# Designs tried in a protein design run: designed miniproteins, single chains, continued (5). Part 2

Each design is a single chain, and the fold is of that chain. pLDDT is the mean over its residues in the fold that is shown.

## One batch from the design tools (miniprotein)

Design m16036
Fold by ESMFold2-Fast:
Parts: sequence; C-alpha cells; structure tokens
Structure m16036 (fold): chain A 87 residues (1-87)
Amino acid sequence: MKKFVVFRFSSKEQLDKAIEIAEKLGGKILYRENGKAVIETDKLDEIVEALKPIADSYFEFYSFEDVDYKKLADLFPPYTVIVVGPE
C-alpha cells in the first residue's frame, strides 16, 4: 500500500522551493509538468514535515493499486506537489 500526500502552493516560487527541499531529503521526481510534480520517497514523514510550513494546504490518501502519476497530477490545478511513499 502507498500513501500519498498532496500539497497545494500559492506560487511558482513556493512550488520550486518545495521540490528542492524534497529532492534534498532524497525524494525522486517521477513527474514534473504544467506546474505540478510527483515525488517518490522512502522518507515520507520527513518530507511531509518539511513541506507543511510552506504549503497553503495538504491532504492524505492511500492506494492499494499502482497509480499513473501523470493521470494523478492531471486531477489537480497548477502549484501542486504530490509526495508518494510507503505507509
């Protein structure tokens, strides 16, 4: 089972900062287009706690199925980062 945390940002500057922080913490970019990113990590809690202070909002969900990350990203407006990791 995979846990997904969706972060919303108000600006490109905040989005770019969030992606930089996630990569520094070992996150791997799986998708990055149209002002959106999907980032995979084994350190989900560390990345989530680092992104919470700079995000406007966030929510969590779980999936037992393999998710098409481009299709998932297309469900959200620009300035969205989706972090995916183990539960």
Scores: mean pLDDT 83

Design m16037
Fold by ESMFold2-Fast:
Structure m16037 (fold): chain A 79 residues (1-79)
Amino acid sequence: SEERLARIEAAVRITRERYPRETLTTEEQRNAFAEALNAALIAAGLRPLPDEVARELVDLYLEGASARELAERALELLA
């Protein structure tokens, strides 16, 4: 739904502000992003993403994906 997508996008934006791409240089830092994203989703009243899905979103973020593109991909992977 559009409402669910908007809530996911908001969580992605909050996480991206805390973890700019240039800070995600190690596996530990990439895992911290995934954990922070799930914390933001829970705070927004959403369910956490499975680890595999959250890690895929980190990879897409590093490849240059926008917050909207990351939110749309998250919604697809939860189908």
Scores: mean pLDDT 85

Design m16038
Fold by ESMFold2-Fast:
Structure m16038 (fold): chain A 112 residues (1-112)
Amino acid sequence: AEELYEQGLKYYSEGDYEEAIEAFEKAAKLSSGEKKARALFNLGRAYYELGDYEKAFEAYEEAAKLGDITAAVEAGLLALELGDYERAREIAEYLEKQGHTEQAQYILQLLE
């Protein structure tokens, strides 16, 4: 899993986003907990770079469910980018319920 995750990071840094996706997907499947969350977060970033926003969102959401607060924030910001204000509010509520009030308020302040 570590080797696949590191390979994914290398592909991502080189702009090889399709190869990064394959590596991060494999790393996530072979991992659990924080390691899985980390792979899913970077999977979301790679999908975002390719313009696959729905898959980016799914990956961030899965990472957030595993405790990756950065992934939850990125999911909220992506929802705002896509004009999905309802989903952005749902993510802010999730963050607030988890005790991340500052991150929740940051997302809510971006809503018009």
Scores: mean pLDDT 85

Design m16039
Fold by ESMFold2-Fast:
Structure m16039 (fold): chain A 90 residues (1-90)
Amino acid sequence: SAAELEERIRGAVELARRMHAALDTDGDGRVSLQAIVDAARAAGASDEDIEALRARFEAADRDGDGEVSLAELEAMVRQEVEREVARERA
């Protein structure tokens, strides 16, 4: 349902906000791809997960600076949840 999709997106976005805040150690509102990858590896992400994360980051990094804003990270996780839910309902 739309409510189910919205709740999953909300959860993923909340997690993304917490991760971004934790990795934004200098308070500039930007986080590097390397910091995100390092955090994911520390959390036990596989090489396949890291490869998918890099591909999504490159697609979301519109300015090519190798850094992601909170809004870009939120967009990435929202798209992934929507894709997963669409696959589950196919």
Scores: mean pLDDT 71

Design m16040
Fold by ESMFold2-Fast:
Structure m16040 (fold): chain A 66 residues (1-66)
Amino acid sequence: MEILKEAEKIAEENFEEYRKFLKERLGVEFPEERLYAIAVTAEALRLIGEEIDKELEEEKKRKELE
């Protein structure tokens, strides 16, 4: 799973930012295990969106209007 693998790397690099963000913005202090899962999921969804965007660029030639 290429996207999940990349999401894990990014989540690890931004782990401390996620920890502070969730604590400051939501007022909730998550255990590291759960916070890591949240970070990985958030990054994976972002990366999936970027990949879909790339796929849609090819689909544009079919006059796909939204």
Scores: mean pLDDT 73

Design m16041
Fold by ESMFold2-Fast:
Structure m16041 (fold): chain A 96 residues (1-96)
Amino acid sequence: SVEELLERFEKFLEEFPFDLTEEQLEEFLELLERLAKSGLEIDELDLERTLYVLLRLMVEEKASLKEVLEKIVKEPEKYPAVNKELLEAFYELASE
């Protein structure tokens, strides 16, 4: 459910070692809500690993989620921890 996914994300952020900007957090939360509404079923570890890579790149490169998704989609082999199905879903949602 949307609530369960958001609670998992909040818990993940408590343990995430970097600070996101308010704009980055808002962008990410909006896409997570859209993903939850899509009904996509993903393994919890695949979700957490994918989230870690996306959020880390946003912080390290000072980039938006959309810019990070575009980067990964161009060379997915460089990001083996990113779940392909999740990546495609996020990319489609971010492109709207």
Scores: mean pLDDT 76

Design m16042
Fold by ESMFold2-Fast:
Formats: sequence, structure tokens, C-alpha cells
Structure m16042 (fold): chain A 99 residues (1-99)
Amino acid sequence: SEAEKRLEEAIKELMEKLSPEEKELLEKLYNKHGPRGVAELAVLVATYEEAGVSQEEIQRLIAAYTGETDWSPEQLRMVRKALLELYRRDKETVEKVAG
């Protein structure tokens, strides 16, 4: 869809600003879950942060949703921050792709 193409470009632009480790983690999520899965995760992170859920609880939810049980707390923090930045860059596109 047009929204998925816009999201793919937003992810690409975000990746150019990330560290090599942050980029690798986000690429792994994108390759495994696709644009829709990344969008759903971004909405999840943004929704729970707005609701005042702790960063640690949000990171546990990311691990549970993705099955990434081997990721360190620092790696989960990097992913949480990247997903939140993605949501904040284009909320309309992210929400549209997530459904």
C-alpha cells in the first residue's frame, strides 16, 4: 500500500541516524515482522508510554511480542527509543499501517 511505502521510507531515513547496533536491531525486527509488525510495535510503545507505563515494562512487552528473549536490557532500550521516534515522526502513517 502507499502507507506501507511511506513507512518503509520513514524507517530508512531513521536508520541513517541510528548507531550501527541500533540499526542492526531495527533491521532484524523489520526482516522478521515486516512493515506492519514494526508499525504495530511502534503503536504499542507509544500507547503504553502515553499511559505512563514504565520503560522497563514496555521493554518486557517488546521482548514478549517479538520473541527476542536473548536481547539485553540495553538492546531493548535502543529498540524502544527507535520505535517511539518512528511513531513521533509520522504518527498517521504508522497508525494506518498498524490498522
Scores: mean pLDDT 86

Design m16043
Fold by ESMFold2-Fast:
Structure m16043 (fold): chain A 70 residues (1-70)
Amino acid sequence: GAEELLKRAEEESKKLREEIEKLSEKDPQGAAEGLKRAEDVGKEASKLSPENAALAEAFALHEELQKLKS
């Protein structure tokens, strides 16, 4: 259900944040800015619901991680 999706999105976001933080050793500014952009996406989505916020943040974190790897 929705609660299970929320929990899974939160767990995925935690893992993605940890991967981005590992990349901060090579690009600390890019990693910090990426984390901030993902946080801002989640904050905007939170205006609709907590589930939307968690899913949007997880998606944004995945996008930022891909940018840092390229």
Scores: mean pLDDT 79

Design m16044
Fold by ESMFold2-Fast:
Structure m16044 (fold): chain A 100 residues (1-100)
Amino acid sequence: LPSEEELFKEVEEQISKMKEEKEPEEDIIHNALQLAAEWLEELSKTLSLEELEELMRRVGERLVEILRQHGFSEEQIKEFEEQFEQMRDSILLNHELEKK
């Protein structure tokens, strides 16, 4: 499992590659969400609810910063934030269900 910094590096590398390949911006955002979701779901198996919530907040803030640095619009960033919130809620719900 990659570290937090390795995840961000992978996301940045994928954004750069997909932009070079002329992929739609919505697909780039979706790919970034999927990478984060897979990483967070794996970590959710070992982290407490509190640790997971704190981690997801940090990851969300950092991913928004990365998207801004790569020239995504405020509208696209808002769409990312809404999708990230839905993903977060899903992961937290699954974490609670596994504990009960």
Scores: mean pLDDT 81

Design m16045
Fold by ESMFold2-Fast:
Structure m16045 (fold): chain A 62 residues (1-62)
Amino acid sequence: RADAEARARALEALAAAATDPATRLLLAGQAALERLLASGAITQAERDQRVAALERIVAAQR
């Protein structure tokens, strides 16, 4: 899906610009999940669940 590809590219650019390792990991992980959604490897619901899990993991490291 073109929207998921566009979001992945935006997240990849933000990750490259991020100086904080935790923020970089979160953005890179979100970009990878958007790429998986765009390719049809995961569903929208699975993407949302994995993003929420990644956010919790990153928050726990702060």
Scores: mean pLDDT 76

Design m16046
Fold by ESMFold2-Fast:
Structure m16046 (fold): chain A 93 residues (1-93)
Amino acid sequence: MREELLRLVEQLKAETDVDKQKELAREAFRLALETGDFDLALEVIDILIDSGDPELIRLAIEMARELLRHTEDRDVILRAIGAILRAIGELLD
């Protein structure tokens, strides 16, 4: 499972097609939640925000909100909130 998750994250980093990035991001995020790899879930969110694409940034906000439902870890919660604020900033600029 973790090797598959890492492979999906690397594919996401190399992908330039928005629809394919959305597909890869959703699968990587789902696997990260299932395995409790919240650091990789946050990495997926950051990749989407850093893309600069409004659709991917909106997906990142949705994912960060979902992550908040799955964790009680303070550091993960603060990072997810930070990602939401950063994503909103990107959409407004």
Scores: mean pLDDT 87

Design m16047
Fold by ESMFold2-Fast:
Structure m16047 (fold): chain A 67 residues (1-67)
Amino acid sequence: SAMREEIERLAEEALEAIREGRLEEAKRLTQKLHDLGVLAAVRGDEETAALASEKAKEIEEELRKAE
């Protein structure tokens, strides 16, 4: 789905931002992932909501390691 593709793209961009030291950008991208997860959950798309939550958690763990 288009939302799943956007979640994957945002997650990849956030990880690249972390690698480049752009931590504020990575935080903004993580917030977008949370927003998409909420939207998917409201729609009843549990699979997409779970994917967004998983990706956001992964990025948050990498952000903690980067500081």
Scores: mean pLDDT 86

Design m16048
Fold by ESMFold2-Fast:
Structure m16048 (fold): chain A 77 residues (1-77)
Amino acid sequence: TVLEEVKKKLEEIVEEARARVAAGEPVDDVLRRAAEEVQKLIDEYKEKVSDEELKKILALAQEVMRALAEELAALAA
């Protein structure tokens, strides 16, 4: 489904963010870039999905980004 495709792409964004932090990039820069990539993903799909699917995508993206921010903040401590 489209939702499964979006989940996979969000997982790729998260993995890229983890790799960037591991390479020594500042957490705030990595989170900003991840947020930009998530917004591009939402923009790509918003015209291709129903309003109900878009709501699910937005909710999933918010949860993924919140979890990533918490994870990376813990690593920066």
Scores: mean pLDDT 83

Design m16049
Fold by ESMFold2-Fast:
Structure m16049 (fold): chain A 86 residues (1-86)
Amino acid sequence: SALEEARARVEELMEEFRRRAEEAVASATSDQELLSRLNELLVELAKRVKEITADLSDEDQEEIERLALGGVGEVLGRVTRARRAR
């Protein structure tokens, strides 16, 4: 179904976001640089999620958006732990 396809696409996108966030943590030379890169990745992610969900019903869009928000929260939690270890 369109919802299942959108879910699969967003799960792929979240995995890419996680990988790129981990690269930012590893390569950033300051907290300011890290936050700037994470903000850029979040803006790109939000845009792509909207594009993926554009043809879905309002209810299905909301479900996929909640999935994406949950994934973002998990990644940001990992980043917060990594920053405390610095």
Scores: mean pLDDT 83

Design m16050
Fold by ESMFold2-Fast:
Structure m16050 (fold): chain A 85 residues (1-85)
Amino acid sequence: SELLQHEADLALLRMFRSILQNSKDSIRNADLDTLKKELEKTTRFIERARQLLATAPPRLQPDIQAILQALEQEKEEIQELIKKL
């Protein structure tokens, strides 16, 4: 069902955010190629979160918005690290 699909997508986004949070120290010391791959991955999940937010029921929107904001902040951090290399 559509509701089950939205919940599955939200769980996937939560899992990705958790992985990024646990990897913050590793990302700070990553090489350029690794940072570029993480940037691409984060950008894809931001796009997925935006698509999900547009179609999600109101009860899920606050959680999706929080994850989207966190992913956008992490994208900015990765971009700043790339600029320093």
Scores: mean pLDDT 81

Design m16051
Fold by ESMFold2-Fast:
Structure m16051 (fold): chain A 62 residues (1-62)
Amino acid sequence: GTATCADGLTVTCTKALDENTCAGVTSSGLPAIFSCTGPGKGKVLVFPTGEVLPATGDCTCP
């Protein structure tokens, strides 16, 4: 499935880790972990930098 946030960042989920977290890849092909933290909010951890990017607006986890 694919998770999409309103800030334009997309993460294709390849494996569910728990009810709010999935492992996947960004639209640029980087490994990432996406976590939904509430309605319209989430966080994306991008590898290899380990940077955590906030996501706001409409977040959908498929």
Scores: mean pLDDT 65

Design m16052
Fold by ESMFold2-Fast:
Structure m16052 (fold): chain A 92 residues (1-92)
Amino acid sequence: MEKTITVEVYALMPDGSQRLLARLRVTVAADGNVLSAEQVGGGEVLELKASQGVLEVLVRSPETGEVYRATAVLLPSMLEDGSVLRTLARLV
C-alpha cells in the first residue's frame, strides 16, 4: 500500500547545530518507487530528484544563500503513513 511521509531536510552547521531547510511531502509505493514529492515548507528547493527508493534534494539556505545537498533512502518496510523522516544536508 502507498505511504505518505514528511521528509525534513536539515543543514548540519559547523557548530554541530541543525537548521531546517525544507519540508517535503513524499508518497512512496510498496515497492519503494516514489510516486510524488512536493515541497510543503522551508526554503528554496533548487532540484528535487526521485528515483527507485532514493530522494535527492538541492536546497538554498534563505539565511546564508549557500546550497546544500541531501539524499534520503526510502525503505518502505521502515516507513509508516504519516511518518517524519529527518535527513542531513551537506554543503555543496
Scores: mean pLDDT 77

Design m16053
Fold by ESMFold2-Fast:
Structure m16053 (fold): chain A 81 residues (1-81)
Amino acid sequence: SLVERGRELARRALDLLVQAQKALSDGNTEEAIRLAQEAIELTREAVRLYESAPKPNERGIALARRLERTAEQIIEIAKKA
């Protein structure tokens, strides 16, 4: 289903954000930015899938948008390091 696919993409985005945080901690800012950018693409696709479902998954959309904001924050921190 669209909701199940969206959930899988959001889970993968979360996994990438964990990796991005580790890259930041290791001083690898370029890798942190790359991983966070990939997470943003996955969260945007998850939102699209959730919105395209017969009943929009409002909670899923809100959580995916929060992951996107977290990824953007990681990129901002990495660029200032």
Scores: mean pLDDT 89

Design m16054
Fold by ESMFold2-Fast:
Structure m16054 (fold): chain A 82 residues (1-82)
Amino acid sequence: MAAELYREVARLARELAEAIEKGASQDTLDKLYNRLLEALRKLAEVDPATAEAAISGLKAVYERRDPEGAWRLQEALEARAA
């Protein structure tokens, strides 16, 4: 179900935001980033436009260590899960 994929991406984005805010290790951030990319690849099979935009946003968030960007990603995907 697409709704479950949106919720999974939103949950992982929230975990990434919290990890960045807490200064988590590079290993922890890499694992969350890879899990988010995998979830977004699955979402791309159902909603390619949303997945493409989210992947772009995720790369910026990850490279810049931007927790606010991660929270915005979580909010956008959570809204689509409804």
Scores: mean pLDDT 85

Design m16055
Fold by ESMFold2-Fast:
Structure m16055 (fold): chain A 65 residues (1-65)
Amino acid sequence: SMDELLELLEEGTDLMDQFIDKKPSVDQQSQVLQATLDMLDGVMNGEDVVEQVRKLIERIKQILS
């Protein structure tokens, strides 16, 4: 729904701020790239876009922990 997309946009903005603040290592940056590629593969295989983006956000939070 539109409300779910808006919530994901807010989470994405917060995550971008956290990414900048945490000054991630090259290894963390590589893990984020791999998580993004995994999300794109899921979308291309017909998986739900909202669910795939939510999984990406959670994965990136784990990488930055």
Scores: mean pLDDT 78

Design m16056
Fold by ESMFold2-Fast:
Structure m16056 (fold): chain A 87 residues (1-87)
Amino acid sequence: MKEELKEKLVEIARLIAKMAQVLGTGPAEEEIEKQVERLKELAEKAEISKEELEEIIKKLKEEAEEALKITENPEVRKLLEEILKIA
């Protein structure tokens, strides 16, 4: 279960980074890459409890649902829908 949650978090982080790249909006490419690497590192280190991982994934899912209500970009919508399926 914990390994599965870590894998979900890493995949969600990758989709978030891709979404930012598609729009050319949001954090600079370097900052996005650093955020994704930090999330991967945290997932690999097993320093986060199962409960903390579940809460992070839940918050990311809630944010993806809100973003879907306001975005019309079809590529971004596909990425947000993937996040919702993984989370």
Scores: mean pLDDT 67

Design m16057
Fold by ESMFold2-Fast:
Structure m16057 (fold): chain A 85 residues (1-85)
Amino acid sequence: MEEEAERLERQGNLKLSKSLLLEISAETSEWVSELLRSKESEEMKKLGELNEESARRSRERSEELREEGERLLEESRRLREELEE
């Protein structure tokens, strides 16, 4: 059980790390989108829209990974509680 709890914790942490990286990526893309959309160029406005769409997709993926990671960490915590008893 200890080995299983540790594996779940490691998997949960990996998913949370990936979630954080995607969140940072989304924030960067949103920032770039704002800069591009502030320009008068039609081409830059189109690039801004593409970056905004990419940011939305990254945030959705990040949230999914965050929820999955939190569930794995919770399961690991429950297993550790059983081992302490």
Scores: mean pLDDT 82

Design m16058
Fold by ESMFold2-Fast:
Structure m16058 (fold): chain A 68 residues (1-68)
Amino acid sequence: MSEEEREEIKAKLEEAIEGVRASNLLSPEVKEQVVALLEKAIEYVEAGDVEKAHALVGEALALLRETL
């Protein structure tokens, strides 16, 4: 993964976190869980572990699908 690709993915994850925090459709508990998963995904992207980052994003999306 290139540095440019990492920065793009991080920016998208940060936008997703902002969207989750701004949502009035999600409970505070779900918001905290999804944000925590996305924040960990950013950490793994920074570490170069795209596989773990992708898995965490998948978990966040699964939680959102079950809640919405």
Scores: mean pLDDT 80

Design m16059
Fold by ESMFold2-Fast:
Structure m16059 (fold): chain A 66 residues (1-66)
Amino acid sequence: SEEEIERLRQKANELRAAGKPDEAVIYGLEAAILEAKRLGMDTSEIEKFLEAQKARLAARQAAEAA
């Protein structure tokens, strides 16, 4: 829904303000994907990009924990 998209955008802005830009990008991309789906647009490439960003963040967090 549009409300869900706005919540994701707000979360992205909060994370960016909190100094967590990599996490903010993930929430921003999720909002963009939902908006594109609402408009009937193909989201396959942006979904692959989102998964790559999530994997990069997870790998960095795992490396920091090791």
Scores: mean pLDDT 82

Design m16060
Fold by ESMFold2-Fast:
Structure m16060 (fold): chain A 69 residues (1-69)
Amino acid sequence: SISEERDKLLEEVSKAAEKEGLDAKEELLIYILVTEEGVKIEEAVKLIKSLSEEEREKLLKEILKKVIE
């Protein structure tokens, strides 16, 4: 079911973020990239880790603008 798929995705994202030493903010960014942009979890993790602090802040602002309005 869609609920089971979502719960599994949340668990997989959480596990991947924890393995890479990412915090709740980075975990949320990975989840949004996977759900909104269709990026695989591993690729979203790589993307977030490859970004500078300034680039992560810019990406967060762009995603929030797209999600929140």
Scores: mean pLDDT 77

Design m16061
Fold by ESMFold2-Fast:
Parts: structure tokens; C-alpha cells; sequence
Structure m16061 (fold): chain A 120 residues (1-120)
């Protein structure tokens, strides 16, 4: 149902915010090994959560809306991955890494809002 999509999007946002908070804490403690591990978990879980949302969308959305959601998710996924990769490359600059993580989570929140709008 559309409500199941909304629930998964809410869980995606909550998870992303929590992951950002944990990564920022690791960076502030200069625990770069933990920060790298959390980034790997972020990559793996982001893919898993996107696949689940897409699967639900395929079951409940009409073909035209589904096409738009797929295009939006594909574009946003690449942008988020690029931001996370840039954050990984800049772990030695905690302020820059934090800014990039903030942008990645903001992109996830924007994606969720746009999917909810399209799924109405």
C-alpha cells in the first residue's frame, strides 16, 4: 500500500539521521576505523532500503508514477553515493566530512518527500 511506502520512507530518514549522528561522533573522537566501518554499513543498508522501497512501489504504483519514482531514486542514489565517497576521502577533515554527510542525509530527506508527493 501507499502507507507501507510512507512507513519505509520514514524509517529510511530516521535510519539515515542516526547513521550520520554515529559517524559524526566517531569523527569527533578521531576514530577513523569506526567511521569507515559505519560508511560501509551506510552503503550496504542504503542499497537494501532503496531496493525494498522500489519493490513496494512496483506493487502499488501505476506505470507512469513508478517510472518517475525509479528515475528519481536512481539519480538520488548516485548523488548520495558520490557524497558518501567524498566524505570517506575527507575523513582527515572532520568539518568537511560532516558537511558532506549532512548533504547526503538532506538528499535522502528530499528524495523521501518527492516520492511521497508522487505516490499520492
Amino acid sequence: SVEEIRKELEELIEWARKMKEEMIEALEKKDFERAKKLLKEFYDKLQEKFDKILSLAEEVLDDETLRKVKELMSKSYKEILDLLREAEANLDDPEKAKELLDKAVEKIEELADEIERLAE
Scores: mean pLDDT 88

Design m16062
Fold by ESMFold2-Fast:
Structure m16062 (fold): chain A 98 residues (1-98)
Amino acid sequence: SMEEEKRAQEGLDKAVRELIREAVEKNNGRLTPEQFFQLVEELVSENLSEESRKLLRDLIEKELKKRKSSTLTEEQAFEVFKEFLEAMVKRAEELRKQ
């Protein structure tokens, strides 16, 4: 149901936010691109494909450039992760059609 899907998504968002918060707290309130990249690999897969790694690097660079910063806040890290996850889902759907 839509209600179950929404609650599952809200639960996932909360869990991801908690993990990002813990990583940010361990790194004095901000994440470097390298620290965030490692966190995302741990959250989704130990072995991201080169294409997925490039996508994640591009998304991180885009956010840092937009914010004129060299590090990500908790909220910025969550935004980048969400965009990455959405892109990965879309990619998986396209590959399923082949």
Scores: mean pLDDT 78

Design m16063
Fold by ESMFold2-Fast:
Structure m16063 (fold): chain A 78 residues (1-78)
Amino acid sequence: SIDELLAEVEKLVDELEERIRRGDLKGAREVAEQIVRLGHQIAAHPDAADPANQARLQALMERLRENGRALAEELERR
C-alpha cells in the first residue's frame, strides 16, 4: 500500500540523516539510492495524488532538500 511505501521512505530518510550526521558518506549514498527506488514506486502508485498522501510527500520532500544541503556542506568540509 502507499501508506507502507511512505512509512518505509520516512524510515530511510531518518537513516539518511543519521548517516550524514556520522559522516558515513558510503552509507548515506546507499540509503539515498533506496529512497530514489521507492520514490519511483510511490510516483507510480494510483493513490499518490490523494491530498492526505500529498501532504506526507511534501513533508518528506522538504526533509530530503534539507538532507541534500547538509550532505553538500559535509562534502565541502572534506
Scores: mean pLDDT 80

Design m16064
Fold by ESMFold2-Fast:
Structure m16064 (fold): chain A 94 residues (1-94)
Amino acid sequence: SMDEELKKLAEEILNSDPYRAAVLYILGQAKLAGNEEVKKLAEELLKKKEITEEEAIELAKEVLRKLYDAPEEKIEEIAKELIKLAEETLKEAK
């Protein structure tokens, strides 16, 4: 079930570091949107033991390009703010 899969992802997000949590959240969004390209990029990063802030920002840039058609000149700024928001959200959820 998609709902059971998303619930498991939510639990993993709450128990992860902020960068891995951001990638897990993006994986969930890509699955809901049916975007296979972004899904594969997220799954590839999740194979690593540690995900850096820069890697999370780069994946967020691809999300903005592929899922939201964001203008190129705004992508880096928005991606950095989204990752910062993910860090703050996890601090409050734990």
Scores: mean pLDDT 79

Design m16065
Fold by ESMFold2-Fast:
Structure m16065 (fold): chain A 76 residues (1-76)
Amino acid sequence: DELEKLFEELMAKSTNPDLLAGYRAYKAGDYAAARLFFASAIAEDPNDKAAWLGLALALEKLGELEEARRALEKAL
């Protein structure tokens, strides 16, 4: 998946603790925890494209497809 690949590349370059925690939760399959960490990162910086992309991917895994689409629009 091209979006998942892009997400991994962006997360690997991040030093934000909430982004890193979200990425680790996502890789562990804890999508609910990933959602919370990415939402926290967005609250700190609403222009963080990596955080919006991470949120979109976590929401997609949780089946929240309309919310995922909105988050993806913010990431692009």
Scores: mean pLDDT 82

Design m16066
Fold by ESMFold2-Fast:
Structure m16066 (fold): chain A 108 residues (1-108)
Amino acid sequence: MSPARIHLSLSHDPSLPPLSEAERAAIRAQVDAALAEARATAAEGRTVSLSLGNADPDLIADTARRAFLVALEHDVELLLDAPADPAVLDAMGAGFTAAIAELEAAAA
């Protein structure tokens, strides 16, 4: 079968006010559901899509960290679709760095 995939579409609009706590909670729930589906369907070669149209950088970083860990643990391909926005790219990089640090700490 084709490899299973997580397709992340991440963006941030700095001209908009920060998200409300209700909006942030909804994004976290969406991420939780998508990653749970990716874990459950990894053996089936399915693509799970997660699109965040306007996420605060901390949510982008946490989403990138968690998706990277799921991808490594379950041999799932991670596909990234993000604008060439420094804030988005820096947040994703921070997330991946945090994931690597978490794995290194667990291995120590």
Scores: mean pLDDT 82

Design m16067
Fold by ESMFold2-Fast:
Structure m16067 (fold): chain A 101 residues (1-101)
Amino acid sequence: SLTIREVMTRLENLVMAKTDPKLDAISGEEEPTDVFTVTQALVDAWIAEVRAEIASRGPMTVEREAALALLEIPARELVGRKVPLKSKHKEAVLELEREAA
């Protein structure tokens, strides 16, 4: 059900939403945030997950393959970005990076 454009938006929003200044205003009701640096391995894992999702939804067309290749370009711009993450979310991100390594 996910389109390639929706996935591109999700990748961009993952970094942008987690850097929301409102996270600093959480008043004791949520777990403390931690800082995570986006790595190339994590981005590669996300792209692999997207490829698998698209393949499970239908045939891989030339257009879909080209769009997946284009995802690698904006994904490189995410490498080195630092984002505040909740503890549970940080563990999920680290697991993806570990699996990609």
Scores: mean pLDDT 54

Design m16068
Fold by ESMFold2-Fast:
Structure m16068 (fold): chain A 62 residues (1-62)
Amino acid sequence: MEKEVKELLEKLRAAFAKRDWREFRKTFEKLKELISKMDEALKKKAEQELNALMQEYIAQVQ
């Protein structure tokens, strides 16, 4: 679970760097689904990391 979240976060970063918005969207949706199935403590931490990353991306692309 934790390893899968890390792999999807790395894939999300790579997709953003490549400007591959289809892969970015698919990876984001998979991440959200995986996080929803996690333990409460890990879920909160993963959500915070994802939110921080998305906030940074929104600021960059507008």
Scores: mean pLDDT 77

Design m16069
Fold by ESMFold2-Fast:
Structure m16069 (fold): chain A 95 residues (1-95)
Amino acid sequence: KMYLVEVEIEVKPEAAKYIRNAKLLGEKDGMLVYRASAIGETAEEAVRAVFKDEVELKLAPENTSGKVEVGTEYDLYVNGKLIGKARVTAVIELK
């Protein structure tokens, strides 16, 4: 089975190049706000597919579950620098 995920992303303008197939929604406090969707064999793989390989996704400290679900938040890093955050807004199991 395949999973479709939708993710809202807030990133520094210079970090927009690290997101795949994203739609710009706007700007907030100097950050660019994107919506992106991706598919994978697992919800985790689908979230990973939103970002280029240089991006490290760290589960935000308030998330205690290892399960990807609506509301799961990640801090985004490149070369050890925080570049933004992402929040899962949809998880859909495909037929």
Scores: mean pLDDT 81

